# Ledger of designs, part 31: designed miniproteins, single chains, continued (2)

Each design is a single chain, and the fold is of that chain. pLDDT is the mean over its residues in the fold that is shown.

## One batch from the design tools (miniprotein)

Design m5123
Fold by ESMFold2-Fast:
Structure m5123 (fold): chain A 104 residues (1-104)
Amino acid sequence: AVAEGRAVVPDGEAVVAGEVEVPAGVYTIDAEVETDRPAEGVAVSLVDAAGRALGGAASAEAGSGVLRGSGVADLPAGTYRVEVAVTSADGGPAEVRVTVTVTA
């Protein structure tokens, strides 16, 4: 499954950038976050209807342009919100394009 979205992410906040629906299974989660400004890190979380983060991917490396992260999660069947958080190098809000690929 693939979720794609665009969002403006204030520094230190998480914003919903999309959603994905999956059957129950073990998944690899690959995230690409393209930022309009340098970031010290990005995190993507898959959040269930109860507000629980059950999977995600994060990059802790400082960079500009496209930051990437990968993770593995055992997910119950359901619809997950894709939440993106960005730690901006300059403390400003980042305009982001997000692509999250969830592969069984």
Scores: mean pLDDT 79

Design m5124
Fold by ESMFold2-Fast:
Structure m5124 (fold): chain A 75 residues (1-75)
Amino acid sequence: MIDEAEVELALAEMKIAVFENIRKRSGKKLTKDELEEIIKYAQRALEASRALGREDTARHFEELLKKYQEELKKL
């Protein structure tokens, strides 16, 4: 059986990685829309990590979410 939380976590990690790779390769700042999209995926990943009891993964997404929220506030 595929765990819904495992699927959500994997999809969120993939989406965040894609956006971060685009940022790194282009050297451009993320747009407001891109930051809001990443924040949504980071939030989903955090919730999924907590549901799965993955403390280290949850901590990682908490830090990542805080970073992107601060970037959004500066726009």
Scores: mean pLDDT 78

Design m5126
Fold by ESMFold2-Fast:
Structure m5126 (fold): chain A 74 residues (1-74)
Amino acid sequence: MVKEIKVEKVGSPENPRFRITITYSDGKKEVFFANDLETAELILATSTAGLKGKDLEEARKLVDEALEKIRELM
């Protein structure tokens, strides 16, 4: 289901943003922008809300790694 979550710090030093790219196993990509950790958490929670079983467990791991990356870039 979810294959990869990439996080990049974008924007200017005065107005930083995070670009979140979610790649699904079928090759579809969704791109989101978040100015803060709370917005990023909401985006990732919404994007994984329909998952169950092993797909949910794998997605949770990717979400945790992405949120940790955002914390490191703050």
Scores: mean pLDDT 78

Design m5127
Fold by ESMFold2-Fast:
Structure m5127 (fold): chain A 65 residues (1-65)
Amino acid sequence: AAEEIKELIEQIKEDPSNEEAWRKLNGKIVSHPVDREEVLALTKKSLEINPDNLYARALRNFLSD
């Protein structure tokens, strides 16, 4: 639930290249509110490190709408 999302965000803050954490967050964010600005900032950092992170890219696009 919300606690799991917070844990995933913390994992991504520690390692923005953690594609598995991004994949899990992407699946959960559609049913739970998040801090849009915080997650968008993290997607940008992740994509600077690994532009091929499809999950971070998908989340950035979703949250930018």
Scores: mean pLDDT 76

Design m5128
Fold by ESMFold2-Fast:
Structure m5128 (fold): chain A 96 residues (1-96)
Amino acid sequence: SELEEEIEKLKKQLLNDLIATDIMLPVASPEAREHLEKARQLYEEGLRLLDMAKESDPETARKLLEEANKLYQEAQKHIDKAFEIERAEVERRRAA
């Protein structure tokens, strides 16, 4: 089913991005770390919703998939902010 394929695709993407976030957290600056921690929470919630979608009827599963996609987009905004902060810090150090 196309719906099942979309759920599995998003689950793989969320899991990969969660792993990447966990790798970055220990080495990130404090300000970037706050955004990475928000992204991690959003990825974990998205994965929870997708697990619920697998056990749900198709109508409920589509709504959960849509919600998980919104959480994923919000998490990506936090990741973008974390990279923006780290880039500014690197540029500041190089300009000194």
Scores: mean pLDDT 89

Design m5129
Fold by ESMFold2-Fast:
Structure m5129 (fold): chain A 88 residues (1-88)
Amino acid sequence: MPKSSSPEVEKEVKKLEEEIKKDPNNAEAWLNLGVKLFLLEQYEKAEEYYKKAIELDPNNKEAWLNLGVTLLALGREEEAEEYFEKAK
């Protein structure tokens, strides 16, 4: 897939950060922020934000799957497998 330009994704990150500042319990905003950080190849930040989304909404299967993929990108295969299992 074509890589998103960093400036576009960075603008989306800022919007999501404003949404989170306004509503810090918005699990979807945390999830989306994680996705944008993943696209910026900031995998450790993406992990933090996906974990926050899961803390707020542990039934969000997409957050578990995206965290697993992010952990694979970080070389943390055993942890990724656990999150993929929880996403089933």
Scores: mean pLDDT 82

Design m5130
Fold by ESMFold2-Fast:
Structure m5130 (fold): chain A 78 residues (1-78)
Amino acid sequence: SMDQVRQQVNNLISSSPQDMTTYATNAINIATRNPDIAQDAIDMLNGAMVQMYRRYGSSASPSVMTGDQGIQQVNDSI
């Protein structure tokens, strides 16, 4: 549900760059399993990821890149 996505996004916004991938992946998995809310979920997650990249872009690790790649993959599949 969107409430589950919102919970993961709230966790992501409050997390460190290393933990971003975990919460992003959780949100992506919820979106993939719930096509009816997938676009809204992806839009919400993308907004949160942009805020995190602006804050921590210079500290980005491979895990942050993996989260972004996962978002793109889900967006392309829906």
Scores: mean pLDDT 66

Design m5131
Fold by ESMFold2-Fast:
Structure m5131 (fold): chain A 57 residues (1-57)
Amino acid sequence: SEARKKLLEAIALLLRAIGLKWEAEHLPLSEEEKKKLLEEAKKLEEKAKELLAEVPE
């Protein structure tokens, strides 16, 4: 179903966002690289929220 596909995509995006945040916190990256990872994670979380808004309760 479309609802299931959107739910699974949203979950995958949220898991990737968690991974990017973990990388930004724990890897020896420059401040510029950390900022890019956090900005990407935020975009993934925003897309996941949009997908979840379309999923029935």
Scores: mean pLDDT 84

Design m5132
Fold by ESMFold2-Fast:
Structure m5132 (fold): chain A 56 residues (1-56)
Amino acid sequence: MLSEEERAVLGRVVEAEARRLGASEEIAKQAGDDAYAARTPEELNAAGRRAAELAL
């Protein structure tokens, strides 16, 4: 299970990485928000997949 602190860090890292890879502000923010909402590694992986599908 991911702690609140881990989720906050992961959300920011995912958002920053998406921006660095050229994602739009909307996609980057959504990816970060989805990562922050994830409570488990499985939920984090699911959020990452949804963000990738939306970016495509």
Scores: mean pLDDT 71

Design m5133
Fold by ESMFold2-Fast:
Structure m5133 (fold): chain A 72 residues (1-72)
Amino acid sequence: MKLNDVKKLSDTEYEVYAKAGEVVSFPLPYDEFKEVRVYSPSGEELPYRIANGRLYFYAGDEDGWYKVTFIP
């Protein structure tokens, strides 16, 4: 698995660079949170999966920075 470039924007906001068709795996920054949202570079909300302390999502048809937002 290729490591994706990650930018920490705040304690609750991150950006992850992905290429179209990649499965992205992101370690959870918190043990507990109320909500997670994943957005494509164009701003579309994407489905995600949480398992074993990691967040997973599928990068669709866009190369670029995907936004991950945690609500503690």
Scores: mean pLDDT 75

Design m5134
Fold by ESMFold2-Fast:
Structure m5134 (fold): chain A 68 residues (1-68)
Amino acid sequence: SATLERIRALVAENTAEGLREATRLLAEYLASQGRDPTDLVATVNDLLAQGRLDEARDLLLATVRRLA
């Protein structure tokens, strides 16, 4: 999926902006697959608010791997 490839590229940047954009795209992808992204978005936003970028990145990567 081109969307999942774009999410991986944004996550690889490991910046707050890249992780926020990756979360937005992943939430749209999950919703398109009939899955509720609410808990994922809330958790990533909490980690980013705490400056925990590596944990936010790891959560996003783990989610993408489960979808592949």
Scores: mean pLDDT 86

Design m5135
Fold by ESMFold2-Fast:
Structure m5135 (fold): chain A 87 residues (1-87)
Amino acid sequence: LLEELEEELKTKTDFEVVDEVAKDAEKYVPILVTLLSDDNPEVRRQAALILGELIRRGIKAVVEPLKKLLSDEDPAVREQAEKALLI
């Protein structure tokens, strides 16, 4: 599933990826929230970006998991979480 999301990010626009996730948010949100705790900071940053776009579409349940990334060890992950939570 992460590999599928990474491939979509390479071949599709951010809008197309967010649209796919938003159509089945109940399925994808738990997976993306799990990826916020991944060992790879690049994976955490990508998950934060997608979840941030879901907040803009009204899916506020992901706000609390994203707030935890504001204290992440990786500066790029922290920056992405800040951008995701900017309303």
Scores: mean pLDDT 73

Design m5136
Fold by ESMFold2-Fast:
Structure m5136 (fold): chain A 59 residues (1-59)
Amino acid sequence: AREEALQNVIKASKAAMEGNEEEADRYLAKAESLLTPEQAENARKAVEITRDFAKEADA
């Protein structure tokens, strides 16, 4: 159910923070398959924000 989608979003965000773009994309794709289109869009934005924050913190 929703718990599985949430777990995949969390794993995608963690992978993005670690700079593992390929792993982040895999987990995000799994989460999107379990979510409504609106929820999938929100998940993509959350991972993107995490990615941008990681880049700024490293720079």
Scores: mean pLDDT 77

Design m5137
Fold by ESMFold2-Fast:
Structure m5137 (fold): chain A 69 residues (1-69)
Amino acid sequence: KIVELVKKALEYMESDPELALKLLEEARKLADELLAGPEEQKKKAEEEIRESLELIAEYARSLGLSVST
């Protein structure tokens, strides 16, 4: 699962950044492979990529993109 790899990468970002980068690379590779596959796999990969981008956006927001109002 692309989203599972991204979630793991974000969890390891502070404790093991090398592992986090490796997991992100694996997620990107998996996404590329699924997007090159049949339409059903493409659609599912697109949904998981969207969820992964939402997780990354939430992580970035927690790091200072959002100001408390």
Scores: mean pLDDT 74

Design m5138
Fold by ESMFold2-Fast:
Structure m5138 (fold): chain A 66 residues (1-66)
Amino acid sequence: SAELEALEAELERLIAELEARGLHSLAQMVRDQLAAARTLPEEEAIRRLREVRDMVRQLLADLDAS
């Protein structure tokens, strides 16, 4: 779906940002979540990837506020 494709693309950009910041373990966790989502029904994949996206965005926002 367009929503799933957009989420995957956004998470790939977040992975690149995490790697650039030296947050390699978190980047690997996001990669693992993307791989796991491909084994789930689409509705569950979208829900899981939204949760991962929101968590990573919040973490980066908190780091940038420090």
Scores: mean pLDDT 88

Design m5139
Fold by ESMFold2-Fast:
Structure m5139 (fold): chain A 76 residues (1-76)
Amino acid sequence: MEALLKKAEELLDEAEEALKKGDYEKAKKLAEEALKLALEALKETPESDRKSILRAIGLALRAIGIRFEAELKLKK
C-alpha cells in the first residue's frame, strides 16, 4: 500500500512538471495513472488507518485537478 502511495506521488509530480512545460496530453495521462493508483491504495487501506486514507484521498483529488486542467487546456 505505501508503495502505491509513493508511486502516485511520483506520477503527480511528473504530471505537474508536464503541465508547466505545456505537455498537456502527458500531464493528463500521468494524472489518470496516479488517480488509479491512489484509488487502489484507498481500497487496500484498513478503515483504522485514517492517515493513509486521507493521504490516498488527497492524492486522488490532486490527480483529478491536474487531469481537469490538462483537459481544459487541450479543449481550447
Scores: mean pLDDT 82

Design m5140
Fold by ESMFold2-Fast:
Structure m5140 (fold): chain A 59 residues (1-59)
Amino acid sequence: MTAEELAELAEAGRGREAFERALELSVDEIRKLVEEAQRAGNSLAAAVAGEALRVKLAE
């Protein structure tokens, strides 16, 4: 999954699907997605990836 794919899913109203796909990734991959989304200025993608990272770190 790329930050662009995550953004496209979230903007299409498929934020739950984007979140579930992000949860399949490793912590390091999710951190990379958060950084890429923040660098691109996409707040929705950053929020979805950040929430997935928070959930994974709480495990």
Scores: mean pLDDT 80

Design m5141
Fold by ESMFold2-Fast:
Structure m5141 (fold): chain A 83 residues (1-83)
Amino acid sequence: MEELEREIRAGVAQIAAAVAAITNKLDPEKRQVVVDYAEKAGKELDLEKLNEFVKEAMRIAGDTSLSAEEVEKKLKEIYEKLK
């Protein structure tokens, strides 16, 4: 259980750091969308799916050609796919 707890905490910390890194690059509207979906993913997804979500969220949120609405749509799609 100790190893599993440490892996879970490390995963949560990595996701928090990744969300902080990508949201610092975004405008306030996109930042709020990313934070909202990251919180949902952290609560509902297992560690493997959560890692996949973070990877895709970083890719989507980092695309400056996308509007806040497009970012929200894409994050919703990957979140629903991974549930």
Scores: mean pLDDT 68

Design m5142
Fold by ESMFold2-Fast:
Structure m5142 (fold): chain A 118 residues (1-118)
Amino acid sequence: AAELEAFRARARAIGDELLAKVPPEYQDVVRQLLDTVIGVIDAVLEGRISLEQALAMLETAVRQLAKEYGKEVVKKALDYVIEFLDRLLADPSVPPEAQEVLRAVREHLERIKKELDE
């Protein structure tokens, strides 16, 4: 409970700071990706879905956005989302259990980004 509350508070704060720095042309796609990433991490931490299900949902969401916005826009949006995850991972108020999920999500998004170049 307290660990999930800490994650939620920091995700909102860091997400808002990041979105304020995102250029207008990437705002909508970055917002959608951040909402999806935060949502699946929250669901895993609550035990509502498995990490495997979360990673599959993220891949589906990224590939759908790539069809709608184009690969180059989505790759740039993924750079901002990875920066968001790096900032959460560096935050000492984020509990270790959340850090494990964050690392798995970050690694998966890096792989998807590389696959978008093919």
Scores: mean pLDDT 86

Design m5143
Fold by ESMFold2-Fast:
Structure m5143 (fold): chain A 61 residues (1-61)
Amino acid sequence: MKSVGEAIGEAIGTAMNTEGSDEEQIEKARETLLKLGVPEDEARRIAESAVKIGRLAREID
């Protein structure tokens, strides 16, 4: 079982490397979390947070 921190890290990386709309980035991050065994409700919430973190990182740079 992967740790929750590792799953979140992979989701953030996926979101930051996905081009397109916020919704496309959320879906990609959610798919990554689901493959790592995160429940669907939590996967969507974490994916939304990962996309927000990715956007903030891009706005600062």
Scores: mean pLDDT 72

Design m5144
Fold by ESMFold2-Fast:
Structure m5144 (fold): chain A 65 residues (1-65)
Amino acid sequence: VTKEVAFAIRAIGYGIEAGSSVEIKLEGDRIVVTLHSEDEEKAREMAERIREEAKELGLEVEVYF
């Protein structure tokens, strides 16, 4: 399993936990994650968690919510 796949699985998990739908796209060597949630604070917390996970894995990630 590559680090990109591992990250995608975790990001989807965090989104589901937050009650959000998660969209993941690859843009060259960058990963773009979009969270759709009615709760802005939960979306913000999940976005930060996803960013921290990406930083730990050394991935270039952009998160929108």
Scores: mean pLDDT 76

Design m5145
Fold by ESMFold2-Fast:
Structure m5145 (fold): chain A 57 residues (1-57)
Amino acid sequence: EEEKWLEADEHFRRGAQSLAAGNVEEAKEHFAKGAELLGLDPETGRRLMELVAERLA
């Protein structure tokens, strides 16, 4: 299901962009949706967002 991975990647990319712009709530929604598309739990999406935020800082 390569299409699901591409959709998740797009959400993670948009989430990172939202974090860089200071839109934390929008970023949370994108990372959560991306993780869900990959069959991961919401906590994994949150951890991915935290990792990206650390790299942007």
Scores: mean pLDDT 77

Design m5146
Fold by ESMFold2-Fast:
Structure m5146 (fold): chain A 60 residues (1-60)
Amino acid sequence: ARVAPSTAAARAAADIVLAAYRTTQGDAAAALEALRNATASLPAEDAEQAIAAVRAALAA
């Protein structure tokens, strides 16, 4: 998506989750906790975008 302010927040949250997943050697529990923490204060649409980005990155 081309620059909604919410898109930057979603990208930052996705990057945090993916970094946690990589640094813990694919620990799904650590990734889930990072996802909960990163998205807890985000609007629902930003949280959904972050989840979609994480899902797409893991599928690639």
Scores: mean pLDDT 69

Design m5147
Fold by ESMFold2-Fast:
Structure m5147 (fold): chain A 68 residues (1-68)
Amino acid sequence: SAAELRARIEQVVQRYGSALHEALADDPAKYAEAMRQLAELYREAVAANTEEAVAELEKRAQEILAQA
């Protein structure tokens, strides 16, 4: 359902937000930029609200974390 897709999107953002907070604990400027990018991905995923959008969000969130 649309509600289940939305819940999964929110879970992905929560998971990667927490990981970024830990990875960038000593770099507040880089953390702020990473969270800005994650917020943009969240908005795109919510607007699309598809299984493919959830997968794309997770892939791009992984890329942001890898650059941390």
Scores: mean pLDDT 88

Design m5148
Fold by ESMFold2-Fast:
Structure m5148 (fold): chain A 68 residues (1-68)
Amino acid sequence: IEEVIPGGSADKAGLKVGDEIVAVDGKPVFHGGQVMSALSDGKPRKITVRRDGKLVTLTVSGGIVVKT
């Protein structure tokens, strides 16, 4: 992740700059468009990120803009 908007849905879910999104709802993702498509309906989704070499799963609710 290149940028997180302070107070946005991504920030509230605990996403941070430097996180690498690797899966959404357990499905691997390789492109930012896949992440945006999965989150476009505003429903809660489980996002798995790689942070400091560790996999972390977060729940994100609402539409988000993810800059990758």
Scores: mean pLDDT 64

Design m5149
Fold by ESMFold2-Fast:
Structure m5149 (fold): chain A 55 residues (1-55)
Amino acid sequence: SAMEEELEKLLDEVKEAFEKGDVEKMSELVQEIKEKFSDEQVKEFLEELNDYIES
């Protein structure tokens, strides 16, 4: 779905911002995700992001 595609794209953008050390961009993207998506989708996003960061 368009929502799933948007969430995947935002996750990729957060991962890229993390690699670049762009804390401001990461914060903006995480806020956007929390505002636009369900609590369940946000939880899945945060779990995937945390797994990526801690790998």
Scores: mean pLDDT 80

Design m5150
Fold by ESMFold2-Fast:
Structure m5150 (fold): chain A 60 residues (1-60)
Amino acid sequence: SKEEIIEFVRKEAERVGLPDLAEQYVKEIEKAKSGKEITIILFRFLADIVEALVREELAA
């Protein structure tokens, strides 16, 4: 369900210290009308999480 996907997004963003990032993607997921749209949103979210982790590592 969308609710389980939203929970996943919020938990992953919180885990990497970026809870505000999750709320941007949650709004997009709630407006999405197909599984393909949700998939694209999730890949963009995961790309942002990975970029944030890489930036933190390079700054250390």
Scores: mean pLDDT 82

Design m5151
Fold by ESMFold2-Fast:
Structure m5151 (fold): chain A 94 residues (1-94)
Amino acid sequence: MEEVRQTLEGAIAALKDALKALKEGNVRESAVYFTAAAILLTAAEMLAEDPEVREGIQKARDLVLEAMQALDNGDYETAIKKLEEAIRLLEELL
């Protein structure tokens, strides 16, 4: 649990940095943080032994992918909302 918790805290921090950059109009900077968060979420999923925790991480990853797709389409409002949903979901797993 501790290793998963630390990895999830890292992912949450990266997503919060992505959210801040996106709200400031720094799309390129937000993409770097999205990539970091995706890597950390993949690591957390591999470390998670609890099926409910793994399912939560998978849902958050899917929200991050939806946020990236919205960003690619220029839909920044949807990207922000999906990112905020992912952060909330991950915080509920801690």
Scores: mean pLDDT 84

Design m5152
Fold by ESMFold2-Fast:
Structure m5152 (fold): chain A 80 residues (1-80)
Amino acid sequence: SAMEKVLQLLTDLILEELARPGGEAGAAFVGDLAYRLSQAKSKEEARKVIEEFRARAAATWPPDVQARLEAVLDEIEKLL
């Protein structure tokens, strides 16, 4: 299902962030995204969550972390 693919992408990103020095905060951010997406009741709500997290990433994280998050968010949007 689309949700299974989304959760797989987010799980992979969490593990990648945890493998980086000081990656716990990035992993927690992605975990919050995964939780919020799991609670979305429609594709429209899921897209709004993605837009919210794109904005939060841009305000919070350096460009390299933003680029990694954007790449995964783009793949998630393709599955919706």
Scores: mean pLDDT 81

Design m5153
Fold by ESMFold2-Fast:
Structure m5153 (fold): chain A 82 residues (1-82)
Amino acid sequence: ATEHLARGVEALRAGKYDEAIAHFEAAIAEDPTNASAHYLLGLAYYQKGEYDKAIEYFKKAIDIDPSNLQAKRLLEEAEKKK
C-alpha cells in the first residue's frame, strides 16, 4: 500500500531498481487501482532499460488515470526505444 510506494520511491532514488520494482509490485497487489503504483513501476522498468515492461505499466497507469501527463510523455519516449 502507501508504505510500499514510499519505500519503492526511496529505492528508486538510490538506483536500486529491482528493490523499487518489488515494492511497487507489492503496492499493486494491495491496490490494483493505484495509478501511481503502476506509473512508478513503469518508471523503474524504464530506468532499468526494460522498455517493453515500462510501456505495459505506463499504459495501465493511463487507463486508471488518463490525466497523468507524465506517464503519457514517458510512454512515448519508451515506445521510441522499442
Scores: mean pLDDT 85

Design m5155
Fold by ESMFold2-Fast:
Structure m5155 (fold): chain A 67 residues (1-67)
Amino acid sequence: KEEEEAEKKALEEFEKLLKEAIENNPEKLKLNEEQKKAREATIKGIKEKGPEFAKKLAELVEKLLKE
């Protein structure tokens, strides 16, 4: 129960921080094609084989980076 609350709070805080980072420095998040492929492969790996918390985190990153 404490673990679930901590995970929920961490996801909410991470989403807020990532959204602020994107808003303040969108140019710094632009990657070349090779870097984009590496990032996508990492996110897909986490989404497919990671624990539930990591899967949710990867989905948030993917969603926010797509605008």
Scores: mean pLDDT 68

Design m5156
Fold by ESMFold2-Fast:
Structure m5156 (fold): chain A 71 residues (1-71)
Amino acid sequence: MSLEQVRADAETTLAAAEEALAEFPSPHAEKAVEYARAAVEAAAAGDVERAWEYLMAAVMHLMAHAIEKSL
Protein backbone atom coordinates (compact mmCIF):
# COMPACT_ATOMS: atom_id res chain seq x y z
CA MET A 1 0.00 0.00 0.00
CA SER A 2 1.30 3.48 -0.90
CA LEU A 3 1.40 6.48 1.45
CA GLU A 4 -1.20 8.23 -0.73
CA GLN A 5 -3.59 5.23 -0.47
CA VAL A 6 -3.12 5.01 3.33
CA ARG A 7 -3.76 8.76 3.67
CA ALA A 8 -6.99 8.57 1.62
CA ASP A 9 -8.18 5.47 3.52
CA ALA A 10 -7.32 7.08 6.88
CA GLU A 11 -9.25 10.26 6.01
CA THR A 12 -12.27 8.21 4.85
CA THR A 13 -12.12 6.04 7.99
CA LEU A 14 -11.90 9.12 10.24
CA ALA A 15 -15.05 10.56 8.63
CA ALA A 16 -16.86 7.23 9.13
CA ALA A 17 -15.64 6.94 12.74
CA GLU A 18 -16.74 10.51 13.59
CA GLU A 19 -20.18 9.81 12.08
CA ALA A 20 -20.47 6.54 14.05
CA LEU A 21 -19.51 8.32 17.29
CA ALA A 22 -22.04 11.12 16.62
CA GLU A 23 -24.82 8.58 15.94
CA PHE A 24 -24.11 6.37 18.98
CA PRO A 25 -21.31 7.22 21.43
CA SER A 26 -19.51 4.01 22.43
CA PRO A 27 -15.98 3.15 23.65
CA HIS A 28 -15.29 1.42 20.31
CA ALA A 29 -16.46 4.46 18.31
CA GLU A 30 -14.27 6.71 20.51
CA LYS A 31 -11.23 4.45 19.93
CA ALA A 32 -11.98 4.31 16.19
CA VAL A 33 -11.84 8.13 16.02
CA GLU A 34 -8.61 8.22 18.10
CA TYR A 35 -6.85 5.63 15.90
CA ALA A 36 -8.16 7.14 12.64
CA ARG A 37 -6.82 10.57 13.69
CA ALA A 38 -3.48 8.96 14.58
CA ALA A 39 -3.45 7.27 11.15
CA VAL A 40 -4.06 10.62 9.39
CA GLU A 41 -1.27 12.26 11.43
CA ALA A 42 1.17 9.40 10.74
CA ALA A 43 0.36 9.57 7.00
CA ALA A 44 0.93 13.36 7.04
CA ALA A 45 4.35 12.69 8.65
CA GLY A 46 5.18 10.18 5.87
CA ASP A 47 5.14 7.16 8.22
CA VAL A 48 3.24 4.62 6.11
CA GLU A 49 3.89 1.72 8.53
CA ARG A 50 2.41 3.50 11.57
CA ALA A 51 -0.40 4.99 9.46
CA TRP A 52 -1.37 1.49 8.29
CA GLU A 53 -1.16 0.09 11.85
CA TYR A 54 -3.41 2.84 13.23
CA LEU A 55 -5.79 2.52 10.26
CA MET A 56 -6.23 -1.22 10.92
CA ALA A 57 -6.88 -0.52 14.62
CA ALA A 58 -9.53 2.09 13.68
CA VAL A 59 -11.24 -0.33 11.26
CA MET A 60 -11.29 -3.11 13.89
CA HIS A 61 -12.89 -0.79 16.45
CA LEU A 62 -15.49 0.33 13.88
CA MET A 63 -16.33 -3.34 13.22
CA ALA A 64 -16.61 -3.99 16.97
CA HIS A 65 -18.89 -0.94 17.30
CA ALA A 66 -21.15 -2.24 14.49
CA ILE A 67 -21.34 -5.70 16.10
CA GLU A 68 -22.09 -4.25 19.58
CA LYS A 69 -24.77 -1.94 18.11
CA SER A 70 -26.42 -5.05 16.55
CA LEU A 71 -26.75 -6.77 19.95
Scores: mean pLDDT 84

Design m5157
Fold by ESMFold2-Fast:
Structure m5157 (fold): chain A 87 residues (1-87)
Amino acid sequence: MTAEELYKKGKEALKAGDYEKAIDYFEQAISLNPKNAEAWYNLGKAYLKLGKYEKAIDYFLKALQLNPNNEEARANLERAKAELGKK
């Protein structure tokens, strides 16, 4: 399976609300193509949905390193930081 096919499967799992399956597919996709900023962003989004804010922050920061103009990644990064700060 190619990085692109794994990324597509991750997006399908994310849309279905299967966040743990989405994470597995996205982690496999980035292992094959670590420059896919969207895969890093969606990995962060899946962790955010699971309430794993520290991991979500790490992955959103990686997505922004690759694509600093991703406004959705920046907004979700701030959301994850706010949720973590409530602890």
Scores: mean pLDDT 86

Design m5158
Fold by ESMFold2-Fast:
Structure m5158 (fold): chain A 85 residues (1-85)
Amino acid sequence: MEEEIRELIRRLVERARELGADADEAALLAELEALQSEKEKKLMELALKAMLGEVSEEEVRKRAEELGLSEEEIELLVNWTRLAK
């Protein structure tokens, strides 16, 4: 999981750089290291995959509900999935 999240961070930073967006890889890696629970790490993985367009809206909703996110938090992740492409 942690290695997969690190790969997602690298891909997000690479994509942002190609689009001319400001993305700080060191800040994202520090955020990952600050996470203390497996639930928080799963949430970060889901958010990164949503931003990269690597998950469907249905998959995001299902995983976010399993993580106990609020309806507002689920809609935020779904919107990121829609904006990714």
Scores: mean pLDDT 76

Design m5159
Fold by ESMFold2-Fast:
Structure m5159 (fold): chain A 71 residues (1-71)
Amino acid sequence: SKAEEYLEKGKKYYEEGNFDEAILWYYRALGIDPNYAEAYRALAEVYEKQGKTDQAEFVRQRALEIDPNLP
């Protein structure tokens, strides 16, 4: 899906250390599928790397609300 393609683009930017671009693509994925738990988990990882602890925890909890069994 387009949401999956955008998540994959975000992951590539994350691997490059371009966290701002990774966040942009993760939010674009969520714009297509607002209940995409994996995209919220990816956002949590980026926010944690940036030291944005409150933002990381917020999106992590959102992912768990959508899919409690997502690894």
Scores: mean pLDDT 86

